# Designed miniproteins, single chains: the designs that were tried, part 111

Each design is a single chain, and the fold is of that chain. pLDDT is the mean over its residues in the fold that is shown.

## One batch from the design tools (miniprotein)

Design m3854
Fold by ESMFold2-Fast:
Structure m3854 (fold): chain A 83 residues (1-83)
Amino acid sequence: MEEKIEEIKKLLQKAVDAASPENRGKVEAIANDAYKAITRALEEGDKERIIEVFNKAIEAFKKLGAPQEVIDYFKKALEIALE
């Protein structure tokens, strides 16, 4: 469980690092909010909530015009969260 949370945290940090300078602050805010919600949902075993949180973050990134790498890191984190 702790290893899974650490791996997710690393992927979310890579997403922030992959963001364009102009969008990085917004991507970081979305990633931080998502991380808190995901960590709680993982502890509760709530797969539906995990999917909802990741999908909301990905949709927000698409609306911001964030680089595809940001979205790809979040999708990889979702796959790990659902293992």
Scores: mean pLDDT 84

Design m3855
Fold by ESMFold2-Fast:
Structure m3855 (fold): chain A 98 residues (1-98)
Amino acid sequence: MDEILEKIETLSKEQLYEFARKLIEYVEKELLPKLSPADQAVIRDILAQIRALIENNAPKEELIDQIRSLLSAIRRLASPELYEEFLKEVEKLVEETS
């Protein structure tokens, strides 16, 4: 987790925005359907905040803070197996962002 966050912090604002858009798409498509309805509501709220920050051209630090909140929530709410799959995809998305 901390190593992933450190890599995210090194991204340019443009790269971070591209990463955040891809992360939202992955979470909505692959992760969200596997969670309970109550846990889905928590994650959807965080995703909505990330979208709002992107749309409002928010500072890089504010977007990173919401991404940190998303990663923390998924770590808490997802099964160990689902969380492991999620971390692998996050690492891939960070590396593919240019």
Scores: mean pLDDT 84

Design m3856
Fold by ESMFold2-Fast:
Structure m3856 (fold): chain A 73 residues (1-73)
Amino acid sequence: MMEATRKAIAEAKLNAARSLGDEKVLAIVQAAVAEDPFISSSELQKRAGLSEEQARKFNEIVNADLAAFVASL
């Protein structure tokens, strides 16, 4: 159960990073999520240097993906 939850959280963050269309941001998010899939959005914003608008879009996508995952349970 914990492993499935970790994968869902990691994939939501990776999907959000892919949606930003920035390969450098995607690479940073991939590395961070590999270290800690529960890494906060604030820490990811700091590491990847996201703008306020990018951070907002990232959080919206993560929240939507996680809501869909929970609804599938």
Scores: mean pLDDT 79

Design m3857
Fold by ESMFold2-Fast:
Structure m3857 (fold): chain A 81 residues (1-81)
Amino acid sequence: SAVEKAAEEIAKDETEVLSKQKKLSEKEYERLYEEFYKIALEFGRRVAAGDRSVPQEVFAERFLKAYEEVLKKVKEEEEKE
């Protein structure tokens, strides 16, 4: 669907930008892409349903929070190995 394609494009673009800036590991890249895709898909589905009540800045904050949580989880998993 158009919503899924848009979400995939957004997730790829956001993850690629961070990968270049932050030197992400393969595990961090994969998990960030998955989390960004989920956020972008949720946003896209709301917009497609006509719900424009969620400000763009709220989704930017969700991306930042997802980034911080993914880095924390990957670090915790690496510390257990």
Scores: mean pLDDT 77

Design m3858
Fold by ESMFold2-Fast:
Formats: C-alpha cells, sequence, structure tokens
Structure m3858 (fold): chain A 90 residues (1-90)
C-alpha cells in the first residue's frame, strides 16, 4: 500500500506539471478513499483501488488529449465518489 500511495503521489506531481487537472483530481480522490478503506481494515480493497487509479492515471498522463482516456478517468472519479458515499452511508 505505501509503495502504491507513493507512486500515486509521483503521478500527482507529474499531473500538476502537465496541467492535467483531471488526473490530479482522480489521484487525490483515490488517495483519500484508500486512506478511509485502510482505517476500516479493508486493505485489499484499498490496494485494488490504488492499482486501478495508477493504471488510469498513467494512461491519461501519457495521452492527455485522448477522449477515451479522459472518459475512463471521469468514469473512475464517479465510481470513487459513489464508493465514498457508500462508506459514509454505512
Amino acid sequence: LEELEERLRELREEARKQGNKLAVHLIELALELARKLRELGREEEAEALLERAIEIAEELLANPDDKEARFKAIGEILRLIGELLDLEAE
């Protein structure tokens, strides 16, 4: 988990330098949700979430103007928001 979180922080810095706000928001949301999952003892889910976020962020940063990569990132953001709401609703 620590290694995956560090990789996402590196990608976040790359996204900031690139001006890729969509990638920054994806990464920040993934890190926040993973932290909450870890606090709940759901480490396997946190790991899977971070791995998925890394994959999507890497594709988006490699292809920042690609519509398919952008839509995939937007879809993941919406999915993460849904999971966060589910955690807060119990």
Scores: mean pLDDT 86

Design m3859
Fold by ESMFold2-Fast:
Structure m3859 (fold): chain A 59 residues (1-59)
Amino acid sequence: SKEDIENYIKTNYGSLVNYVSREVVGVPPFIARRYWRDEFLDSGDMEKVKELIRERYYK
């Protein structure tokens, strides 16, 4: 459901932001937060959002 998806975002949002901020030089937390939000709204798939971030920042 949408509520489950929003809860999943909130639960993982901070962990992802902290990971990106820690591991990738030049990617501020606010950019990671916006990327999470925008990509999820486009795809509706949290796993796809993670893969897109990995592709762009971690490989």
Scores: mean pLDDT 53

Design m3860
Fold by ESMFold2-Fast:
Structure m3860 (fold): chain A 68 residues (1-68)
Amino acid sequence: KEHAEKALEAAEKGDVGEAVEHLHKAVEEGVPTEVLSEGAKKAVEAGVPLTGANIAKGAAEAALEYLG
């Protein structure tokens, strides 16, 4: 759960590289990559600008929700 939280924090401050690193660690903690993909897709569907930060934020939010 800690890596999903750190990924969200990094994405919120626009640090895409740090967010991706923490998302990778969240996958190692048991979050399926499909959850991250669904989160990213929801950000696109919500009509937010297609920036790396917004995509990473969507993925991080989905990972955090999955972990509870």
Scores: mean pLDDT 75

Design m3861
Fold by ESMFold2-Fast:
Structure m3861 (fold): chain A 63 residues (1-63)
Amino acid sequence: EPRPDEPVSENLQRLIDLAKKEGFSGNEAIELVNKVLEKLGIKSDQLGTVPEEKVREAIKEVK
């Protein structure tokens, strides 16, 4: 089992911040995070392996 280098909470906070910049907040931001993870086919512990550009693209598609 690979050991994560960064805390999961920090990666999730970064994604929530990106969602807020796109106009999402509260429960909507959490829902967006789940949809983005599903769209990318990854779990939250793998967020650090995905470039921000791909994450932003997934956010745009989920909108």
Scores: mean pLDDT 67

Design m3862
Fold by ESMFold2-Fast:
Structure m3862 (fold): chain A 72 residues (1-72)
Amino acid sequence: EELSLEEKKELVEKFIEELEEAAKAGKLTLEDLDRLIETLREQLPSLSPEDQEVAEFAIRRLEEIRAKLEAE
């Protein structure tokens, strides 16, 4: 069955938390995060409105993590 918008956002949040931990451990670079953000932005026009909202949420969360890693 199809996941609700809130369930999709929660799954994305858990995935983003895992990515943040990987980045802090040096397993993921700022360049890797930039590539992931770019890929999601490229996919946005091809997604349904619901999936666009989820993808925009993911992009925002990834940008927040990127900013934290860039800050000394």
Scores: mean pLDDT 79

Design m3863
Fold by ESMFold2-Fast:
Structure m3863 (fold): chain A 97 residues (1-97)
Amino acid sequence: LSEEEKKELIKQGMEEALKVFEEKLDELAKEGKLSEEAAKQAKEAFKKLVDAIKNGDLETAQKYGEKLLELIKKHPEIRKALEAADEKLQELGEKAK
């Protein structure tokens, strides 16, 4: 893959990871394993993190990454959504080979 194609795959990967993360949080909230407020906060933090990564804004990425870690400490079920997003990124990494 060209460098341009790799950059597009990263952008698409981050967008797909965000979608998977939000979908998993909605499932957890529907199952009563996570409050709607906690799910909302996690979605906002992860969306800000993804946007920062896509734009190369490392300071903002660090800030929202830390916020996500704090949310996971309070609501461990959020970790399942991060795992789902990470699996999606790994799948996209394999396609980039």
Scores: mean pLDDT 80

Design m3864
Fold by ESMFold2-Fast:
Formats: C-alpha cells, structure tokens, sequence
Structure m3864 (fold): chain A 72 residues (1-72)
C-alpha cells in the first residue's frame, strides 16, 4: 500500500540519520508531508506503523511523535 511505502522510506531515512538532529527533523517534516497526501484512515495507519517501527529507539519514537503532531 502507499502508506506502507511512505512508512518504509521514512523509517529507513530515520535509521540512516538517527544521530543527526537537524536531518531527523527534516526527514520527519518530509515524511509528514507525504503522509498528508493519504486518506485519513491511511494517515492513522502510517502513524501507528511508524510508532511500532521506531519503538526500539528513543530518538525514533520522538521523531514519530513529531510526525503525528505535524499531520494533525
């Protein structure tokens, strides 16, 4: 699904930039813009999948929460 593609791309970019606060912010903002193009149901699915995919990383969890706030 399109939601899965956006989640996968965003999670990969987060993992590659996990130690760079400025890049993590940019990745989160770009990810939120892509998620906003989805239907409301797919937006919720994408956010929940990002939260699950980043649950092992504090920085990843913070980025997923930031995306959730930007999508609202």
Amino acid sequence: SKANEIVGETATQMGENIDDEEKMKKVSEEGSEKIKTLSPEEQKEAIEKLKKGTSSSKKGQEAAKYIEELVK
Scores: mean pLDDT 82

Design m3865
Fold by ESMFold2-Fast:
Structure m3865 (fold): chain A 87 residues (1-87)
Amino acid sequence: MISAEEARALVEEAAARLAEAKTADEMAGIAHDLMVRLAEGGASEELLRAVQRALLAGLHLWQRTGDREAAIALFLAEVEAALRRAE
């Protein structure tokens, strides 16, 4: 099982990459890489599904509003909530 410290470090790295993402496709790619690295670290299927749902929510918000910052913030907030539940 992935440690909370390792999972948070991966999310922090993903957050830094997301801050530079210019398109919804780049956001999806960064989130996919995060899911792969979480899975390699032993994250549960429940946590991986939660991250996937967070990505879909963020992408939907970005597509509807054009607000990149709000979409990324929503994704990260939902992922952080999922990490707290996994403890």
Scores: mean pLDDT 84

Design m3866
Fold by ESMFold2-Fast:
Structure m3866 (fold): chain A 85 residues (1-85)
Amino acid sequence: MRPTSEQQREAAIAALEAAKAAGKDLTSEEGAEFIREVAERKLLELGVSEEAAREAARVIADSVREAAKLGATYEQILQAIKESG
């Protein structure tokens, strides 16, 4: 099943908190891959199908990286995601 906006938000928050704890650079390819992997894992835990979780996690990672490239901090990206709900 396709993930809900709430499931995508939970996955994005979990991935950002994990990346912050690990000290990942969100502008880097490594940081984007880390976000994608954590978000995909969280979506799978929430019952999202493997194909839908993979696609949603990629979109989350791309969006986070683009925000970071525009100068957004971990805290600013987290707040924006929380306010989207």
Scores: mean pLDDT 83

Design m3867
Fold by ESMFold2-Fast:
Structure m3867 (fold): chain A 86 residues (1-86)
Amino acid sequence: KEEAKEEIERSKEKLLKAKTLDEQYKILEELFKYLTERFPEKRKEILEIIQELVKKLLEAYENNDEKARDKAIEEAKEKLLEVIDK
């Protein structure tokens, strides 16, 4: 659990620093693989959170809305932490 929480926080920091959608998608792909290998029973919930984040990141990119991007990243982090704590 602790290592997974640390990886979620590290992925959040990487996402906030990533300036392109391609970089953000790569970070999310790696995070998804990491979390689903450790918590296969939570795969569906993790997938839904990441898919929603991907959609919000694309919308923020199209609107050049850095605040919406940062908010989406933070909300996804909180949701992933809740899923891991269940």
Scores: mean pLDDT 84

Design m3868
Fold by ESMFold2-Fast:
Structure m3868 (fold): chain A 67 residues (1-67)
Amino acid sequence: ALGEEANKLIAELKELLEQLSEEEQKKVLEIASKVMAEALKTVSDIEALVLAAREGVKVAKEILKKK
């Protein structure tokens, strides 16, 4: 279910954000917010949240790999 997937992705994103600097956290959240805003034009709130959280997790992992 999308709600279960959203909860899992949000939990993973929170864990990753705790490992990032304040500036890196802002960058991840800005990207996720842009994805959310674009997705909300065409999909439901829960689907938009899943897409935003997935992109947030992806970006956070990419930042961590460079450290």
Scores: mean pLDDT 82

Design m3869
Fold by ESMFold2-Fast:
Structure m3869 (fold): chain A 69 residues (1-69)
Amino acid sequence: RPLTPEQRALLRRFLMEQYGLSEAQAEEVVAFLERSSREEAVEYLMSKYGLSREEAEAVVDLYEVLRAE
């Protein structure tokens, strides 16, 4: 299920604070995560934003936690 506006804002803030993404980049990442598989999302974050695999997996893990509740 899609994230609530509040959950989306939390994930955007995390991306901006932890990885230095702009608000627009963080918004693009959240939109990509909502439509992609875990594997696609990890590869996307690594290739486009230069995150390590561990960093990319942490972002996807946070998304899945927020999406579950």
Scores: mean pLDDT 83

Design m3870
Fold by ESMFold2-Fast:
Structure m3870 (fold): chain A 59 residues (1-59)
Amino acid sequence: SDARARYRQALADALAQGRQTKEEAAKLSPEDGERLVREKGLALSDQLYATAKALADAL
């Protein structure tokens, strides 16, 4: 199903975003880096939750 494919893509995108966020955070002050990781982590968590819910609704 499309929902299953979207979930797999979201996981791949999450790995890429995690790597990019670490690189960006390393260029900032420790405080700004921690804030960036927290904000990006929350946004990614919300996105993955929404995608997982869509997959569950498609089952």
Scores: mean pLDDT 77

Design m3871
Fold by ESMFold2-Fast:
Structure m3871 (fold): chain A 94 residues (1-94)
Amino acid sequence: GEIVDLGNRAARVGVEAVRDAYKEGKLTPEQYARAVLELGRLAQEMIDAAIKGDVEAAKKATDRAVELMRSLGYDEAAEEIRKIGDEIIEVAKK
C-alpha cells in the first residue's frame, strides 16, 4: 500500500546515507550496523503508526529518523525523510 511504499522509501534514503558515512570512514562497522537496524525499526514504527491512524506516533518516528540523519551530518537525507514522513502523515489523516 501507499504507506508501506513511503515507509520503505524513507528507510532506503536513511540506509543509503548511513552506508555512505560508513564508506567514508565516519562510522565503525558496529555503528553502521546499529544505525541500519535503528532506521529499519523507525521505518516500521512509521508504517505501523500510520496504518493505525496514530499520527502522533508516526510524527515521533519521523522526527527521530530526521534527528539521526542530522546528527550524522546528512541534512539532505534528513530533509527527504521529513518530506516522506509528512506525506505518510497526510495519507494517515485520510
Scores: mean pLDDT 85

Design m3872
Fold by ESMFold2-Fast:
Structure m3872 (fold): chain A 97 residues (1-97)
Amino acid sequence: SGLEVVDLAVEMGRILSKIPELEVRTYGNEIEIVAKDSEKGRRALEEIARILRRYPGIEVEQEGNRLRVTLHVTDETVAAAPAILAELEKLAEKYTA
């Protein structure tokens, strides 16, 4: 994908916003995800954290029911963009069923 990290953050945020148990906000190259007080919300948040932590250009900080995701401008992040979006789409489908 030729997406810059800001465009990637916006697309990731759009996908994750499909999950009703999550509140998602994007700020440039950053995404904030807050899980509602439910087991489904906590599980979705944990799976998102596991997916994103596998990518070296993505920084994931977790504080309770909140994730702060920072996308660093790297060749690895840009090259991984299609895979990241595909994994998040699959996760969103799982949590919207």
Scores: mean pLDDT 83

Design m3873
Fold by ESMFold2-Fast:
Structure m3873 (fold): chain A 89 residues (1-89)
Amino acid sequence: SLKDKFIEKVLEKIREALKQHPELTDEEIEYILEVFRKALEKVINPEKLTDEEKQKMKAELERVRDILRRVKAPESLINLVDTLLKAIE
């Protein structure tokens, strides 16, 4: 779908930005991208999440934010995490 193509394009740009940070392992990059994918899919196609699912997604996004802050990733990526955190509240 057009939405799926948009998500994949966004994730491709995020992947390229993350690859600029040699402090990130390949496993950390794939983890970050998977968390972004799940959050973007839920924000773009809002479906009823249980409180448990929301709490888990918030915890994963907060973990991603901590990793991005550790490696001093671009503020735009940190701001995207904060935007997604607000959107799932």
Scores: mean pLDDT 85

Design m3874
Fold by ESMFold2-Fast:
Structure m3874 (fold): chain A 73 residues (1-73)
Amino acid sequence: SEAVRNMTEVQQYQLALDIYEEVRARHPDASDEQILAEVVERLEALGMSPKVIEAARTPIGIAVMQLHVAVAS
């Protein structure tokens, strides 16, 4: 969406991480692959930037987003 695209990079990372935590909490027995697939699908539906969507595809990408949010605090 236009509103999501007008967010700062840090705000987009925070939203992606909030979605990741929500999905993970709803599915405690799911694999990382299943969790990240659902996160990516939700980010695509929101019209997130390709950079954020790509980062959400792997556990390393999630960790990088967590680091960016932490250092921006």
Scores: mean pLDDT 84

Design m3875
Fold by ESMFold2-Fast:
Structure m3875 (fold): chain A 95 residues (1-95)
Amino acid sequence: SLSEALEKRNKALDELLDKVTDPSASHEEIVEAFEKFTEAEIEYLSLILSDEKVKEFRERSELTIERLRKIAPDDRTSIMNEIKSYLLFKLGILS
């Protein structure tokens, strides 16, 4: 259901935010949490948005994951900024 997809997405977002704010989390853990979040978000958005907008989210999530993998593991600021850029992109599409 829509509510179940939203709950899965919210849980994945919470897990991503926990990893991003945890100084002991590895780069690999943050990337994996972001991948799980974007997978859950695409599942949820596929129920409420047009195919065209869902494609934009899919393409942006794939680009963001590629960029995250290329950032140095100790460059926490760049990792945070890349995730923030994705979240700001999301606000623009939903507005």
Scores: mean pLDDT 84

Design m3876
Fold by ESMFold2-Fast:
Structure m3876 (fold): chain A 65 residues (1-65)
Amino acid sequence: GVEAARAALREALGDAEVPEEVLERAAQLISQGRGDAAGALLILEGGVPADLAERAVRAAMQANA
C-alpha cells in the first residue's frame, strides 16, 4: 500500500532532499502500479537524478508487491 511505498522511497532516496508533497504523490503512484509516472515526478518536481529515481521507484515497487 501507500505506506509501504513511502517507507521504501524514503529508504532508497537516503540523503536526497525531496519535498514531502512530491514524496507522497510518488508513493501514491507506486501503490497504483504507476512506477514510470512516479519516476518522472521525482525527476521533474523532486530534483532527483534519473538513475537514483529509477532505482528508488524499483525498490518501492518491489516493497509494495
Scores: mean pLDDT 83

Design m3877
Fold by ESMFold2-Fast:
Structure m3877 (fold): chain A 78 residues (1-78)
Amino acid sequence: EEYEKKKKEIIEKFKSNIDELESQATTPLQQERIKILKERLEYFEKNATKEDIEKLVKQMEERERLTAEWEALNAARK
């Protein structure tokens, strides 16, 4: 039960990340990447293992950290 709740929370956060990226996607390449992420989201909603979810969490955390770092760097270079 607790695992299922945590899985839903992680998937919801992943969906939010995809929505944010989609709002910023303007090139065909970026749109294709969003498509792949949406397909992965659908897979995770239907049949993700606990190990898959743990890996996804680590990848999302690393992505958030890198995004914040790049945003700070870009702001400094403005």
Scores: mean pLDDT 69

Design m3878
Fold by ESMFold2-Fast:
Structure m3878 (fold): chain A 106 residues (1-106)
Amino acid sequence: MEAARREAEKEAEDRRATEELTRRAVELLNDTLKLADEGISLAKELGDEEAKEKIEKLTSEALDHYGKALRLYKEGGSVEEIEKHTRELEKHREELKKLTEEVKKK
């Protein structure tokens, strides 16, 4: 009885954590897309084709990680796997921010 109760409590906690991570992934994706739009616009104005291609690649990779996190959420995947993809999305957002600032310095 105690083991079954603890398993049910863990499942409820994991579901709450999964929901919070998924909401975080949506927020991170929205931030990433906004940064990508700003960076691509700036790179086009400066004629920086390399920066544009890098931003497009990072955006594509961020979308892939978001898609994997969302799929795992819908399929009842593990908190650890969803967290992994959310962390990768956060890293891509940080890289896009740094790249956009680098383009501004030109």
Scores: mean pLDDT 80

Design m3879
Fold by ESMFold2-Fast:
Structure m3879 (fold): chain A 85 residues (1-85)
Amino acid sequence: MKELVDELVRHFRETLRALLARRWEEARAHAEKGEEVIKKLEELGVSEEEVREMQEEIRRILAELLGDPEATFASLAERLEALEA
């Protein structure tokens, strides 16, 4: 389980990195792999609430990126730094 959570965080981080670099196809590929990991977490019985919270956070960041690129890029940069700490 923990290995799958770490893998999800890795794909999320790579998605954010690709989005910051405006590599949309690469960001999409990593997001798709992240969704596959989320499905595996659901199959293993990780709480649906925790999985939904992770999905909602990812969707919120993407929605902000599409709506307000300047503010969203700053937020994504801060989140990427937190993941590397």
Scores: mean pLDDT 64

Design m3880
Fold by ESMFold2-Fast:
Structure m3880 (fold): chain A 90 residues (1-90)
Amino acid sequence: ASELAKKIAQAIVDGKYEEAAKLLLEAMRTLNDKELSVALTYLMILVMTGEITKEQVEKLFEAAEKLAPPELQEDVRNLKISFLGVLELK
């Protein structure tokens, strides 16, 4: 979970949003809710510390929505709303 979150974060920092989106979709398929929550918390801390921006996270979710298979489309949309909603409370 933490290792996959670090890979996603690094891809975002490198501007590789399609790669980051593929890693996020893999995390959504393979991690349980608790592990996925830990990974997302790590990404949120990086936004709070300025390592990644809200705009970069938006680009990540845009890429994920485009690359997601039909069965994950709703899950990606719900995750985007939840994650970006929490960032707006900063």
Scores: mean pLDDT 79

Design m3881
Fold by ESMFold2-Fast:
Structure m3881 (fold): chain A 79 residues (1-79)
Amino acid sequence: SDEIDLEGLSPESQLYALAIQAALEGDFAKAEELRAKIKDELARLLVEAAIYAAQDTEEGRAKAEELLRKAEEIAEALR
């Protein structure tokens, strides 16, 4: 069976999903609390980017773009 949980991020996948959900719901305090429990740098950057993007400000959007670019560089380096 194709189970997403087999991708080696299973211990953190729930933390990541809950952190992204909290950010999208505007609960930035909860998103940051959950992000602090994530050990993977790429996953932490993606949560931080989601928090900034969800703030719906010009500064937030610019910061989210910067963080997403950094995440892409890390993902490429892991190949």
Scores: mean pLDDT 76

Design m3882
Fold by ESMFold2-Fast:
Structure m3882 (fold): chain A 84 residues (1-84)
Amino acid sequence: APVATGTVEGAVTSTSISTEQKGDVTTVTVTLTYSTGQTAVVTFELRDGVPVAARVTVYDAAGNVLSVSEAASAEGALARVVTT
């Protein structure tokens, strides 16, 4: 089986969104809590409405960091935390 470290499992049970603007850059932070107790924090940076950077941090139920990954787009970052 492929090695999967820091993968989120279960269904999203809670979503929190915060937005911070600094100059011409808007930072959107999305916090997702899963039925397993895991948490994912997704941070998007937007310039003039265009995504320029995205980062995903996954935590276990005890609050330990499981993984940190970066994506070139908000769509790529979202794909890492959306479970089918």
Scores: mean pLDDT 68

Design m3883
Fold by ESMFold2-Fast:
Structure m3883 (fold): chain A 63 residues (1-63)
Amino acid sequence: GLREELLRINESSPTGGIAASKIAQYLISQGLSLDEGIELINSLDGLSERTKVLAKSILESKL
């Protein structure tokens, strides 16, 4: 599911910044709204708070 893929992206990414960018791009590609994307990011365990903040910021800039 979406949560499993986001965690996979995070684990495979060399930095939190790269993880955040890829997570945001993936959520946009899945057609999620800003509110849906933010809720999903906030609900995930295993992402650092910095990665969550950055991913949400990228979503806000693109949606």
Scores: mean pLDDT 84

Design m3884
Fold by ESMFold2-Fast:
Structure m3884 (fold): chain A 65 residues (1-65)
Amino acid sequence: DRLEAAAEGVRMGARAEGVEVDDEQAREGGRLVLEGGGPEEVARAIGADRRAGRVAREMGRAAAA
């Protein structure tokens, strides 16, 4: 499931930047990644800064590839 893969990637990326996200935030971030959302949108979904959002987006895209 691409959404589950993207959500897991988002969670891993957020954790790498010191951000803990819940299941709902990870799933929303993953959905945004699959829809072509940018780092600012992902950052907002996971309640983090732009840097964490960028890393979470990159990991989500890689995991869903």
Scores: mean pLDDT 86

Design m3885
Fold by ESMFold2-Fast:
Structure m3885 (fold): chain A 111 residues (1-111)
Amino acid sequence: DVEADLEAFAKTLKEKAKENGKPIYLEIAELAAKLAKKIVEDINEEEIQRAVERLQKLVDEKGPVEAIKEAIDDTKTLEEAYVLALLILQNPEVPEELAEKVKKKMEELLK
């Protein structure tokens, strides 16, 4: 159940963000949860898979920080924004300035 999996994962990431101690990571975790709720209203599993595959390829080639920098400008879907948020929450070494840019992109897509 993709909906249950997305909700469970969002809860786990929110707990990890609290442990990180940086407010921006908690804000990203909360936005990721909102994105997950919108995604489950009209689930496109192929779009989620494409977003994961595209971002994973960039991570494999350039590492997580450079992958996020490149992916931000091309992020146009809720699924792409969600996957990008998950990568940030799993990589606490991501600079806060870069996390703020992703937060703004997520907020724009949630309007």
Scores: mean pLDDT 76

Design m3886
Fold by ESMFold2-Fast:
Structure m3886 (fold): chain A 59 residues (1-59)
Amino acid sequence: SLRDFLLSIPGVDEALAERLVAHFGSLEALATASLSEIPAFVPFDLALQLKQAATRALE
């Protein structure tokens, strides 16, 4: 699930994972979103890591 994927990423706790699940809904939506579509409550470095990890997970 998207939640389990997010919790595997360093820096993502349960609260942040729940917010990201609510915002994107799916791993594909997260992977295809532009960096500017990632919510401002996510630090820039973590946003880059989320994008890279999501893209790799869809390979």
Scores: mean pLDDT 80

Design m3887
Fold by ESMFold2-Fast:
Structure m3887 (fold): chain A 97 residues (1-97)
Amino acid sequence: MDEERKRDVAIVARIVLDASEAEVAELLRLSVQEQLDWLEERLAELYNPENKETGIAYSKTLSLDEKYERVRQIVDEAKRVNPEGVAAVEALIDALL
């Protein structure tokens, strides 16, 4: 469960937020809560909820499970739009683990 959640967060960080290989390696060493806190900070920087044009950021009021559900939705969309890119990130994660 936690390993799958950590992998999903790392995929979002790499594909959506253009995280470096070093940042992905660091994320894989963090707890799920610490990874989601990192994502929330990066998404808030890029996607301010007050900005009507970009509209979606993780709220600090969301539960851990609600934050992970949003991560899962982003991963599923990334797999649909760019399956080769997601496969490359999964290979990177496997090499770093």
Scores: mean pLDDT 69

Design m3888
Fold by ESMFold2-Fast:
Structure m3888 (fold): chain A 84 residues (1-84)
Amino acid sequence: MAEEEALKKKIAERKANIAALRKQIEELEKMTPQELRDFLEKVLGKPVEMTDEQAEVVRYSAIGILQAAISFEEELIKELEAKL
């Protein structure tokens, strides 16, 4: 049925989003404090002065946000799978 096919496609898209979010977490974990400062400078459009310790706090916070996004996508997948 077309509805079942559409649900399967949405599930596949959500799984792809989770894979992309996991890659972002891996990239953040590999970043040096300086690379994190450079990243924030681009996002804010201004130089960001922070210590390496503050950069670690930013990294943990960003990873936490991405983990929350993964949890949200996993919940959506469960809802979509329940409709199959």
Scores: mean pLDDT 83

